# Designed miniproteins, single chains, continued (5), part 94

Each design is a single chain, and the fold is of that chain. pLDDT is the mean over its residues in the fold that is shown.

## One batch from the design tools (miniprotein)

Design m19255
Fold by ESMFold2-Fast:
Structure m19255 (fold): chain A 65 residues (1-65)
Amino acid sequence: APLDVSSLSLEEALALLAELRERRPDLGAALDQIAAELRAAEAAGDAQRLDLARTQLAALHRRDA
C-alpha cells in the first residue's frame, strides 16, 4: 500500500519531498514549491494551506507509486 502522505508530520513530509526530488529531478520546481508552501503555511499557522500542500505532495507520491 502507498504511504499515507496526508498523515505525515511537517518534518516527515519534507523528508519524503527530498527523496522524491532525488528520484524525480524533473519535478524539482513543483517539489520546491510544495516545500515552500508547507513552511510558509506552518509559519502563518494556516491549517487549510498546510492541508492543501500535503494533498499536493500526496498526489505526486501516488503518481510515483
Scores: mean pLDDT 75

Design m19256
Fold by ESMFold2-Fast:
Structure m19256 (fold): chain A 80 residues (1-80)
Amino acid sequence: SKDDILAEFAARRAAIVAKLKEIKAKSKDETVKKQIDDLIAELDATLQRMGTLTEDTARVLADIVFAQAEAFIELAKKKV
C-alpha cells in the first residue's frame, strides 16, 4: 500500500539522517556541515511530496534521492 511505502521511506530517511548527523558531529568543515543540514531539509521536503504522488512515481523518486544521499555520505566519510 501507499502507507507501507511511505513508512519504508520514513525508515530509510531516519537511517540516512542518523549517518549524516554522525558525520556532522565529527566534521570540522563548515561547508560540509551546511551541506548536511541542506540535505536533511531536502529529504524532509521530498518525503512530504511523496504523499501526493502515485506509488510508482514515489518509488522512482525515493530511489534517486536516497541513492544521492548515500553517495554524499560515502564522499563525506573520506573528508572526516
Scores: mean pLDDT 82

Design m19257
Fold by ESMFold2-Fast:
Structure m19257 (fold): chain A 85 residues (1-85)
Amino acid sequence: DLEAELEQLEREAEELQRQLDEAVAAGDYGRARELLRQLAEVVKRTADLYAQLTNDPSVRDTAVAAVDRELDRRLAELAEREAAA
């Protein structure tokens, strides 16, 4: 059931974001980078399900490119915070 899979992915994304925020607050930038990568994977899986629901694979390709750009930006922010610590 695609709807149930989307709800599960939303819960996984929320939990990963919470853990990411905690890792950053604790100064654990190694764990923060791993959690950020895991979050990006969850968002990409969500894009795959939306592509199936809309029957349009371009939705997935556009979303994946956007997620990769956001991941690179957020990883750079974490590197700056680590360097400042």
Scores: mean pLDDT 83

Design m19258
Fold by ESMFold2-Fast:
Structure m19258 (fold): chain A 61 residues (1-61)
Amino acid sequence: MSLREKLDEIYEKMLSLSEEEQEKAAREAADLAGKHQNLSEETVQLAERIMLHEIRKEREE
């Protein structure tokens, strides 16, 4: 499975998981994105969406 497909799978699963599992998936996706120097625009956008979702959860009181 390519990085893009793996990140897409993580994101899709994250949306259907519990809040704790969503945070774990977001961290895993960010870690994967950080390890790859040559990311496609789609992969970068996906990682950004995951990070924004994590920030939204962090902001939740």
Scores: mean pLDDT 61

Design m19259
Fold by ESMFold2-Fast:
Structure m19259 (fold): chain A 96 residues (1-96)
Amino acid sequence: MEEAERQAIELVLEAAERILELADVDPEEAVRLYLETQERVMVILGHDPAEVRKKGEALWEGLERNGRVQEVAEQLKREAEELLKRQKEEEERQRK
């Protein structure tokens, strides 16, 4: 549909697939990938990268300090799986 929106969706879906694999093996990388993906999506959508980066860095610092990276990675894994399933169903509807 919209070019920028489609690019953002594809980027999120790609990150979701990688998060599913990384969260089980490398939870830190899964969370970092999520934060980097948010930054890139926001930049594609016209947001100031400095704002997004500050928020991402603050979130990462908090998660690392509290030792909650693994918990968040597990949550991201479940949400990513739901997102991928839902998006695939929507794409099948849109294809026709």
Scores: mean pLDDT 76

Design m19260
Fold by ESMFold2-Fast:
Structure m19260 (fold): chain A 72 residues (1-72)
Amino acid sequence: GVEELVKRAEEKVREGKELFEEAKKETDPTRYTGLALRGIGLLVEAGLLLKKAGELSGDKKLIEKGEKVIES
């Protein structure tokens, strides 16, 4: 259901943000890039899940939240 999609999206946002915080502490450019790309991937996936939840529920605020997460 919509609630499950939102919860999964929130989990991915949390994980993505944690990877960005790890990336900020990393001095190796290769490891920094790997962590940052993984973080971006999780945020994009989270945004798409939020957009899908909004489309299924007719909730424009969820669609906007998903778009904002992808833009971050």
Scores: mean pLDDT 81

Design m19261
Fold by ESMFold2-Fast:
Structure m19261 (fold): chain A 57 residues (1-57)
Amino acid sequence: GAAEQQRLADEAERLALRLYLEGKISQEELDRVGALLQAGRYREALAFVRELERRRG
């Protein structure tokens, strides 16, 4: 539902911003998360940023 989609979007955005501010992801990776969110691809945005977090260890 819409509430679930908003929660996925909010989680992806918060995680991406945190990782970016910590220097763990690039501007290009942050921009890709933003593009996925703007396209309504919320699950893909969250999966992408979680994969980046896992690669950091």
Scores: mean pLDDT 87

Design m19262
Fold by ESMFold2-Fast:
Structure m19262 (fold): chain A 94 residues (1-94)
Amino acid sequence: MDPELERKYQIVTTYVALLKGSLEGEIEPEILEEIKKLSKEEILELIDEVEEALKKKIEEELKKTKDEEEKKRLEEIKKEFEEEAKELKKIIEE
């Protein structure tokens, strides 16, 4: 995964875990500092950015692969990201 995209995804998922009180394990201090700087609106924009970037990455990989099992896995991952993005936005807006 792109390290920049992975970091953005980690920021979003950590923010939601903090809101739910479901945070387990150690969070990198730099992720917490980034979260403290972001408004609710900026987090929502970040979710959209991460979703679009991940979809684009998956579509590029789908064009390159000839393996039917890999194609099925990539399509499943794409659907999971779409469903997760919707759920994350719902939690933040509540």
Scores: mean pLDDT 74

Design m19263
Fold by ESMFold2-Fast:
Structure m19263 (fold): chain A 74 residues (1-74)
Amino acid sequence: SSFELPKKEPSKEEIEEAVRKLAKAIAEKADEETMKKLLPYLKLVEAARKAWEKDPEKLKELEELIRKIELEEL
């Protein structure tokens, strides 16, 4: 199996920025090309969820952050 070591774990600030960019694109009804450009941000959020899957408190923080940003941008 291919295994890649990330250079650095995503910071909370990087995750917040990724979620904001995704939520804003959805709110603005971005086209498929714009959404494809945002795939790295989606993958960053997914990586954070995976890294924090064994920490329920961090997962709840992530879910709360996403909900707040969606309410602000959508």
Scores: mean pLDDT 71

Design m19264
Fold by ESMFold2-Fast:
Structure m19264 (fold): chain A 61 residues (1-61)
Amino acid sequence: MKKVAIVIAPTREEALKEAKKLREEKGYEVFYATESKREEALKLAEELRKKGYEVEIIEIK
């Protein structure tokens, strides 16, 4: 089963920084979004879980 992380942060720059770290350190497939796209990110998480992915949501404050 593939593991996916979705990073939500106040800015795109913060989200990209965390996403890069997760890809390099844990080998996760990583998506990122800003707070303004939080609902879209949550819908993506639900869709991926339906396809058999294990999805972790990481919110940066």
Scores: mean pLDDT 78

Design m19265
Fold by ESMFold2-Fast:
Structure m19265 (fold): chain A 68 residues (1-68)
Amino acid sequence: SMLDKILEIADKEVDKKLAGFPEEKVQQVRAAVHQLVQDLYDSGKYSEEEIIELVKRSIDLMAKHLRS
């Protein structure tokens, strides 16, 4: 499904951007990102490409915040 595809892309992006972080922090970010994907999908307002772009941007911001 579209949702499963987006979640797979999101998980790969989290693994890439949070490489070297403690597993507990990676799991917390993964949970937050999954909730974001679900909320954007359930809104019905965004295309697949738009959800992927928003999610990747959010992951980048989360990773930068955790390095602060």
Scores: mean pLDDT 87

Design m19266
Fold by ESMFold2-Fast:
Formats: C-alpha cells, sequence, structure tokens
Structure m19266 (fold): chain A 79 residues (1-79)
C-alpha cells in the first residue's frame, strides 16, 4: 500500500473524530466522485465538508492541521 493511500485513510478518520461523521462522509464522497472523474461533484462535496468543519472550535482545527502535517511528513519519507 502506498503512503498516500494510508495518509488519505488517516485524514478521513481524523475528520470523523474531530469534526464528526457527516464531515468525514462528505470528504469520502468527494474522493469517490473525484476518482470517478466527476470533479464538479467532488468540488461541491469538498466545499460542504469545509463549511461544516469551519464551525468547529479553533482547537479542533489546529489539531487537525497538526495531524495533517505529520501525515505529510510520513508520505514524504515513504518516497
Amino acid sequence: MEAKERGLERALELLARLFGEEVAELARRAREAFAAGNREEAERLGREAEALAADAPEERIAAFNEELEKLGDEVYEEV
């Protein structure tokens, strides 16, 4: 399994834990739409997920960004 695939699964799990299942579900659907070539739907779902996440407290947003930085470092090291 490629590091990028691991990173994406971890990011979706973090979204569910920090922002809730609805945000994680929208992000997962956006990824599926993108993979299917439906970029317009992927962008729409991505924007909805971001809007819901923006209502979260600053500490949750900071925690998510911190974990994304860790995932980025792991993906880069696997290259």
Scores: mean pLDDT 69

Design m19267
Fold by ESMFold2-Fast:
Structure m19267 (fold): chain A 61 residues (1-61)
Amino acid sequence: SALEDEALALIAENVRLARAAGDPKAFAVLQEGLERIGRARSAEEILAIARETLARLRALA
C-alpha cells in the first residue's frame, strides 16, 4: 500500500541520517525509534513514529 511504501522509505531515511551523523546520540534516537516501530500495530503507527524519529534526527544535524 502507499502508506507501507512511505513508511519503509522513511525508515530507510532515518537509518541513512543516523549513519551520516556518526554520533552516538543519533544512533540512540534511531534505536528508540526502531524499538517503537517494532511494537507498532499498523502502517499508520509506523509512519507516525518514523516521521517523529526523522524530525529528532534532523534536529541533531
Scores: mean pLDDT 82

Design m19268
Fold by ESMFold2-Fast:
Structure m19268 (fold): chain A 81 residues (1-81)
Amino acid sequence: MEAIIEMLRKLAEFVKPYDPEAAEKLLELAKRLEELAKNNTEEAREEGHKLMEEAAEIIDELLKKNEELTRKKLAEILDKL
């Protein structure tokens, strides 16, 4: 969970000058995932999975818009986690 949250934050920083709306959405998802990680309920875990699916959709859209830059940055972020 922590690695995914960090990835979303770093990706948001990278795309902010190119797609500020997507950056804000990624940061919001990271915040929501971090809050859910503090809860020990099954409901919070299910919501976390849905937020991760939403993050994946945003990443897919970013790849379609800025394929080369987004792909390279994701690989760089994942290597440093």
Scores: mean pLDDT 75

Design m19269
Fold by ESMFold2-Fast:
Structure m19269 (fold): chain A 110 residues (1-110)
Amino acid sequence: SIEDEFLELVKKIKELRLKYLDSKNKEEQRKIMGEMLKLLKEAIELIKSVKDELSPETQKKLEETEKLLKKAEELLKKNSPDAEKQFFELFEKFSELVGDWEDEVIKKEE
């Protein structure tokens, strides 16, 4: 199901975040950040596929999360010192979106 695919993506994102925190070098941290952004983009696209099942408030949060994702990708590509800060802001907003999505969609699952 879409719900199962989403939960698997969230698990992978959480695992990569732990690897990021355990990383000893900046190059490895940037590679992990890039992998997390890829998975975040996939997770956001899955949420978008069921956006009509979301409350208007959660749909606005989805739009905000997409804007933060775009900004994080641009800063990472430019090798900006602000990329890490923007990434963590994105991750925080995404975590809130996941909670809302779980309550509105997954809670209806058996």
Scores: mean pLDDT 79

Design m19270
Fold by ESMFold2-Fast:
Structure m19270 (fold): chain A 115 residues (1-115)
Amino acid sequence: SKLEEIRKRIEELFKEVKDSLKKARTYIDNKDYENAIKYLKEAMEKLQEIVELVREAVEDPTEVENLASQIAFDLINAINAAKNGDFETAKNYLDRAEKGLEELQKKVRELLDKA
């Protein structure tokens, strides 16, 4: 079904976001801010694709949109901290984004199971 195709694509995108965040963390740990910013931006692009697919699949995406907005806020702050060479602040925002992503994935799965 179209819903199963959307579900599979969303799960693929969550894996891609997690891989991008893992790569960003490695570059932050190595103080390579240019590559860290690249992967944080890729994570943000994939996060936006997840939100767009959820909007197509569920009747009320509000809670997903709110969780995704908080993750995007944390990722933007991680990018800004990395640009300034503040790797400790970048790691703190990355930790928050990773926690938020796990919460978002659980919520998306719950909503799709009810669809």
Scores: mean pLDDT 90

Design m19271
Fold by ESMFold2-Fast:
Structure m19271 (fold): chain A 66 residues (1-66)
Amino acid sequence: GPLTDEQLKEIAERVGASVGNVREAIRLAEGQPASEAVRKLVEELGMSREQALTLLALLSEHGVPL
């Protein structure tokens, strides 16, 4: 099922991003290979590569399909 608002806040705090950026990151990463997802998160949301990789790992832990 979709992530709860509390799960989105926890992910945002661990990544050092806003909840809005986490929601947009999920949209950008959906259906993309990991390398392309990282590129989009860095280029379109201004994330560092470390932030992007941490976010993708956390989304995977929460069962979000990428």
Scores: mean pLDDT 82

Design m19272
Fold by ESMFold2-Fast:
Structure m19272 (fold): chain A 120 residues (1-120)
Amino acid sequence: SEEAVLEFLTRLLGDEEVAREVVRLLREGRAFEAQRLANEAIERSESDEARRLGKSAALAWVTAAFTSDRAGREEILRELAETIAALLARGAPEAVIEALELALETIAKMLDTEVPELPR
């Protein structure tokens, strides 16, 4: 599961060194510090508001899944799929959907399960 989260963070942040430090903080149970560091990296690298909001939301979902047990991760995967479906129905910005789909794929990898189908 750590490998899936590292891959997610490297893609989300564009900085593997920061991604590795975020994973280290998550492993140590320092989830608040991990999320703060990652959000600071998002703010520095991303000028588009929809992309910033999408990336921050994706980070929050993956962080919640990482700190949960298997049953909690399965529930988070379901809730995220439902959240993406609702956002698609409301015509949310594509940048937000793309970031959340990356989180969904990451949580599915953490569970060694198939990605839920989305109404696209």
Scores: mean pLDDT 89

Design m19273
Fold by ESMFold2-Fast:
Structure m19273 (fold): chain A 72 residues (1-72)
Amino acid sequence: RPATQEELDIVQPLIDLAKELYKEGLLELAEEVLERAQQILLDIQEGKLSLEEAKERVKEIVKEAEEERKKL
C-alpha cells in the first residue's frame, strides 16, 4: 500500500536531514539516512513497527547522524 501522510510525517526529519547532508557534500551519510527512512516506512507498512516505535527509531537515527555530522 502507499504510505499515509502520518507515516511520511514520522520519517520527514530523516528526509530533511538527508537533504542538508547532500548540500554539504556528505553523500554517504545522506544515503545511509535515506535508506534507514525507507526501511522504517516499509516496516510500518508491513506491521513490523508501530507508529510510536518508528518515531523513537527516527529520533535515534537523527541523533546518531547529527553526532557524525559534527565530527566532519
Scores: mean pLDDT 81

Design m19274
Fold by ESMFold2-Fast:
Structure m19274 (fold): chain A 97 residues (1-97)
Amino acid sequence: MKAGTPELDKAAEALERGARGAIRDPEMSGSSASGAALAAIGGAVSAYLGSLQGKDGEGAREAAEGARAAAEIARGKGREEMEKAAEVAEEQAKKAE
């Protein structure tokens, strides 16, 4: 049913797609950069989950920052998906009152 708002659900879907793309990129599995990207993605997801407990705007901002940090480190399709996830989370944060 509802986790919070439909906008938070969209941010979660974008973060999941970005994380899935980054993790499944074989080029990242042998790189020290992949560990940092996975940590940033984990942070973004955790921030989003925190927003479901009445911190909607704050959690969305933290999720966007984490997704952007992951995009800086990630490669290929994972990077592009994390950049999109950051944009979605930022738009959701602006709409959250």
Scores: mean pLDDT 59

Design m19275
Fold by ESMFold2-Fast:
Structure m19275 (fold): chain A 88 residues (1-88)
Amino acid sequence: SLEELRKKLEELKENNTPEADRELLNLLAEAHTRLYRITKDKEALEKSIEAGKKQYEVYKTGKVLPEEEREKYVKETLEAYEKIEKLG
């Protein structure tokens, strides 16, 4: 549910760990992959690929995302899943 997703995103935002940031980026990539499969919008595919690359960067460096970037990804993940719900 969107309520459970909001709670999870808040927990990931507050954790401030590489592991939490990687899970956030994985959720973002999955959301955009699902949007691409539904809409065939190339922008969604590009966003999914970028989220995957960023997740791998966090894995390789062990560095957390800047707070501003994390907040942006939380918002984008929620917006993507809200759009999926409207389309389903």
Scores: mean pLDDT 87

Design m19276
Fold by ESMFold2-Fast:
Structure m19276 (fold): chain A 56 residues (1-56)
Amino acid sequence: VLDIAQGAVSLAAGLLGVTPTASQFNKALIAQLTEYKQYGVSAGLGAALEELKNLF
């Protein structure tokens, strides 16, 4: 599960063309996992994208 979540954050960063720091990656990972648990996979990916956008 964690490996899949990390993959989703990496995909989101690639789609945005950004290279997140460890701290930024961790924030996106937490946002992704929180939304994934509450609303499912698509919401989790959306949360990762939004968190990374807010950091850049």
Scores: mean pLDDT 70

Design m19277
Fold by ESMFold2-Fast:
Structure m19277 (fold): chain A 111 residues (1-111)
Amino acid sequence: SYEELLENGLAAFYNKDYLNAIKSFKELLKLPETPDDLKILAHLLIIASYLELNQPNEAQKAADELVEKFGNNDEEINKLLNKLSHVLPSNTINQIKKLLENAREKLQNEQ
């Protein structure tokens, strides 16, 4: 179920097991029954996980995918990013915001 994948991903993320967090969140994204808000949350936590692993190119690719799939839902992205700002460092949130802006600019220039 997407609930089990979400729990596994969150537990891995909280334990700083970022590779298993990414794996669980990517499997969650493959399930069509996953609600869009949880898909957006999974994308944001994949980006955060890649940043923690010091993999900025992979973090940017994850941000690009989020913007391609859900860029029309900036309100939900901003709502979830604001919720994450209470549990993640401000520097991580600011890096995610920058990667999302880079993704939006890229999408506008390549379409």
Scores: mean pLDDT 88

Design m19278
Fold by ESMFold2-Fast:
Structure m19278 (fold): chain A 76 residues (1-76)
Amino acid sequence: SLREFILEEAKKLGMSFSEEAVEKIVELAKKMNLSKDQISFLTREAVRRARARGRDTVEVEDVEYVVKTLGLDSRG
């Protein structure tokens, strides 16, 4: 599943995800038909943001920051 893929990628990077953060990425992946490579990229960028903020867990705000930075929340 997409959820399992996201959690496995985060675990490889030594990071946990909050339930809200995982659901946000899953929502975006379905809404925008993201590839596995795009999902992996988004997951890694969210991990990088969380680490920069001194967290061991990716929060929904970290995902939202990456989404805004990449323009993924635009209506096209």
Scores: mean pLDDT 81

Design m19279
Fold by ESMFold2-Fast:
Structure m19279 (fold): chain A 82 residues (1-82)
Amino acid sequence: FEKPSDEEKATTRKVLEYLRQQLERTDDVVEALRLGRDRARELGDSSTASLLDRAIQSIEDGDFDTAQLIISVLLAVGKSLS
């Protein structure tokens, strides 16, 4: 609910740029999302990690529309932080 700090924005930007690169390099969307989630956890971006975990869970549950929405929002946020 609080405005993210400049350090938090920089961390999220790195995570989302990494996610974008993985999505461009592989046809396995779930693998790309898992790599992005693990990177977010490594860097302490718990919010982005939680959203990526929700996207993975949505795909596993067959809810591809929800997964696509989460991915699209995260990529748009990544562009706005650049």
Scores: mean pLDDT 80

Design m19280
Fold by ESMFold2-Fast:
Structure m19280 (fold): chain A 113 residues (1-113)
Amino acid sequence: SSADKGAEENAEKLKKLSDDTIDKDTGETTGLSRKVVLALVASNDAVTLRLILDGGLTSPYLSEEAKEIIRKAAKGELLSEEELREYPFSAMLGLARYYASQEDKEKAIELVS
């Protein structure tokens, strides 16, 4: 589907992103963000992962920009290179949410490996 293609292209671009790139919302490196998302995905089943990620969208600690990136990626919408570079953590969370919706935990793990 077009959503699967969008998610796959976002995942490929995120894998190529430097570990030293900094998330504009969190201030953390992409390398640390990968480890956090991997731990989250590896430690939870698809149902629990969806609940955690959906709950995160109501967090007052996330900017509206970060929440929009998560929503777009969770739908399999193609993110711009600027969005991926500025909000890599949000993009990874949205992609994990997309693959959790597909019940594809292995792809969710692979995107941050």
Scores: mean pLDDT 81

Design m19281
Fold by ESMFold2-Fast:
Structure m19281 (fold): chain A 62 residues (1-62)
Amino acid sequence: MLSPEQLEKLRATADRVVAIGMADPTEAARAEGRALVEATARELGLSPEAVVAAIRAILDAE
């Protein structure tokens, strides 16, 4: 299970990814979002795939 602190960090990353996509839906924005996912994965000790799955779950829950 994720700690409340890990979940809060994932929510912050999800919000940032959405903000990047809304501001500039280009290849550069996708690269920035990917880099943010990798940085969050490294910080939390998760795989980038696990971070992406968690972000999708958070965004789907609204």
Scores: mean pLDDT 74

Design m19282
Fold by ESMFold2-Fast:
Order: C-alpha cells, then sequence, then structure tokens
Structure m19282 (fold): chain A 68 residues (1-68)
C-alpha cells in the first residue's frame, strides 16, 4: 500500500484543480494540519475533504482503497 502522506497527496492532487480559491485555501490548511499532526489519520483528512465537498466522496474513496 501507499504511505498515508502519499495517499493524502494523491487526494489533494485529484481535487485541487476542481476547487475555488477559497476551497483550495481550506483544503491546504487541512493538509498542513495532517502533515504536522502524526495522530491525524488519512481517513480523518479524507472525511474533512468530503465534508467540504460531498461530490468528491467517490474519487476520495477510490484513492483510499488504492492506498491500502
Amino acid sequence: GMSKEETAGKILSAILPQLSPEERAEVLKIYREFFHNDSMTVQEFADRVIELRPEFKPIVDKILEEGK
């Protein structure tokens, strides 16, 4: 499987082009929190992305499955 950092980076790369500038700022904030907090799981990062835009759930879930 992929590392949790690699999986989170893959999620970020997939969604960034589809986000508004304000949504990009929020997602990058979440990603920085994830990168600097060893107790934060990739699932928690993914859940926060899905809360921002529920439409991303299918692609996020696919990347999480590939990361296992």
Scores: mean pLDDT 83

Design m19283
Fold by ESMFold2-Fast:
Structure m19283 (fold): chain A 83 residues (1-83)
Amino acid sequence: DLERQQRRRELGRQIVKDMYESIARKNGIVIRTPEEAQRALREAQRVLDELASKPSWSRDDLFESILAEAVRLYAQALLEEAA
């Protein structure tokens, strides 16, 4: 059932995007333009790369990783919709 599979994928994509947008906005991050999305994506990737280089994570590091991943995925979704 191709229609059900496509609808499920589209709904899943939208739900994930809405969740990440909610996390970003709750933490004061608002992306309105493709340029802002590209900047947010680059900054989130820098944070994730820095955290990946650490031998152990603190509670703050864990929070930063969750926030950075949410921002990265939200920015990526916005850029894909704009393309």
Scores: mean pLDDT 75

Design m19284
Fold by ESMFold2-Fast:
Structure m19284 (fold): chain A 65 residues (1-65)
Amino acid sequence: SAAATEMGQKLLQKSKEAGASDEAIQKLQDALQAASQGDSVKSGQYLAEAMKDEGVRKALTELAK
């Protein structure tokens, strides 16, 4: 959906602003691609890997508020 794409793009931008590594940003992009293909399991796995990065965790905390 358009809303899911918008939220994914916001997470990417906020993660970059929070200083997330290029590797973590790539994992977020992989998660968004998997989600767009309907693969929620792979999307969740890539997101979990990205969440090992502190910048990604900070961005997710901001978006969850």
Scores: mean pLDDT 81

Design m19285
Fold by ESMFold2-Fast:
Structure m19285 (fold): chain A 69 residues (1-69)
Amino acid sequence: SLQEQLQQANQRLQELFNKISKIAESYGVEGLKPKQPIQNLETAREAEEEAKKQFEEAKKKIEELEKKK
């Protein structure tokens, strides 16, 4: 049902952010958090786009820190 899909989407989003945050924090970059919970499939798409932007920012910060070592 839709409720099960929303629950799984929120769980996957949290797991992805947890994995990326652990990597970022290991490089001294601030951990990442979802900006909003997924309440429907449209909000899920928005959360995915926001996650992509946050991950790109973290990637750039990690690359800069590696070059400054």
Scores: mean pLDDT 75

Design m19286
Fold by ESMFold2-Fast:
Structure m19286 (fold): chain A 92 residues (1-92)
Amino acid sequence: MSLQTQIVLMGAQAGVYLLAAAVGELALRRTPPEQRAAALRDLIAFLDKAIADIQKIIDWLKKNNAPQSYIDDLNAMLADLQARKAEFEALL
């Protein structure tokens, strides 16, 4: 029971990172050109942290024998964040 609750909360934490990244992308579109490079660097740094934290969550889930579907979903989220980071790096 406690383990299942922890799995749900770890998944929720990963979801918060994805939501924060999406909001950051929307804010970037409204950022003046002269501030955009700095905003891009900050967003890339945030994505680096989010990617590292989600990887730690995946490792914890694997260690605790979480359902493979949860691990697969988080790996898909990780791949999406890595692709978004590469797109932002290309804009610098």
Scores: mean pLDDT 76

Design m19287
Fold by ESMFold2-Fast:
Structure m19287 (fold): chain A 89 residues (1-89)
Amino acid sequence: EERERIRQEQEELSRWIAERVTAFGRELLEKGLMTPAEARRFRSEIGIRAMTRAQKYLEQGEFDKAREEMEKTVEELLREVLRRLEKRR
């Protein structure tokens, strides 16, 4: 029961991460700020880090905290990537 709920939440969080990071990567690709290879690596890195931080809350049944931590982590990492790209210009 609890494991099934955790699996469902993991799927929802993974879907949200994929949509958010893919949209951001596409925008950077269209602006010529990132290569396709960089976008693929970036998507994987953010997904892993965000899910790793959310996982501890999911395992504790704290689904709201898991989502909050995941969203916060994704947005922090996206800002960090944008900051690095802006410094290169």
Scores: mean pLDDT 79

Design m19288
Fold by ESMFold2-Fast:
Structure m19288 (fold): chain A 87 residues (1-87)
Amino acid sequence: MDPRLQRLAERLGIDPETLAEALKKLREYIEKVAGVDLDDEFKPGDTSSAGNLALQLLQSLTGKKPESDEEARELAREVIRLLKEGA
């Protein structure tokens, strides 16, 4: 299992296997349904649909909203990184 995925799952308080399955389904949705290119470089302040979908996924899995906009961006960046690596 990807160490980054395991660390993120521990931080979020969810099972790493559940997170991996959810990210796989989200990647399929983004690339095939939403038409978003995950190879695009995401910068702080980027309001891309991929970032929004990543945050929605985390909120649905954890039941919690990020404590700040900066934390939301950091979490979205980590999820997008995992999506790009095929984890």
Scores: mean pLDDT 67

Design m19289
Fold by ESMFold2-Fast:
Structure m19289 (fold): chain A 67 residues (1-67)
Amino acid sequence: SVEDLKKNLELAVEERKKGNAEKALELYQIVLQNDEFFKSLPESKRIAIRQEVKDLQKEPQAKPNPS
């Protein structure tokens, strides 16, 4: 649902803030895969999400908090 996709977007932001880049990327990709929801977002939000995905994909192989 649109509500679940909004939740996934908010959770992606939270996971990114926590340094969980892999989880954040997964959640952003779920949002991007739903064309109807993604296209319904304002252009500024679509640009921001695409930028976040690019940044997360360029992350080095080290997590912010490695085990």
Scores: mean pLDDT 75

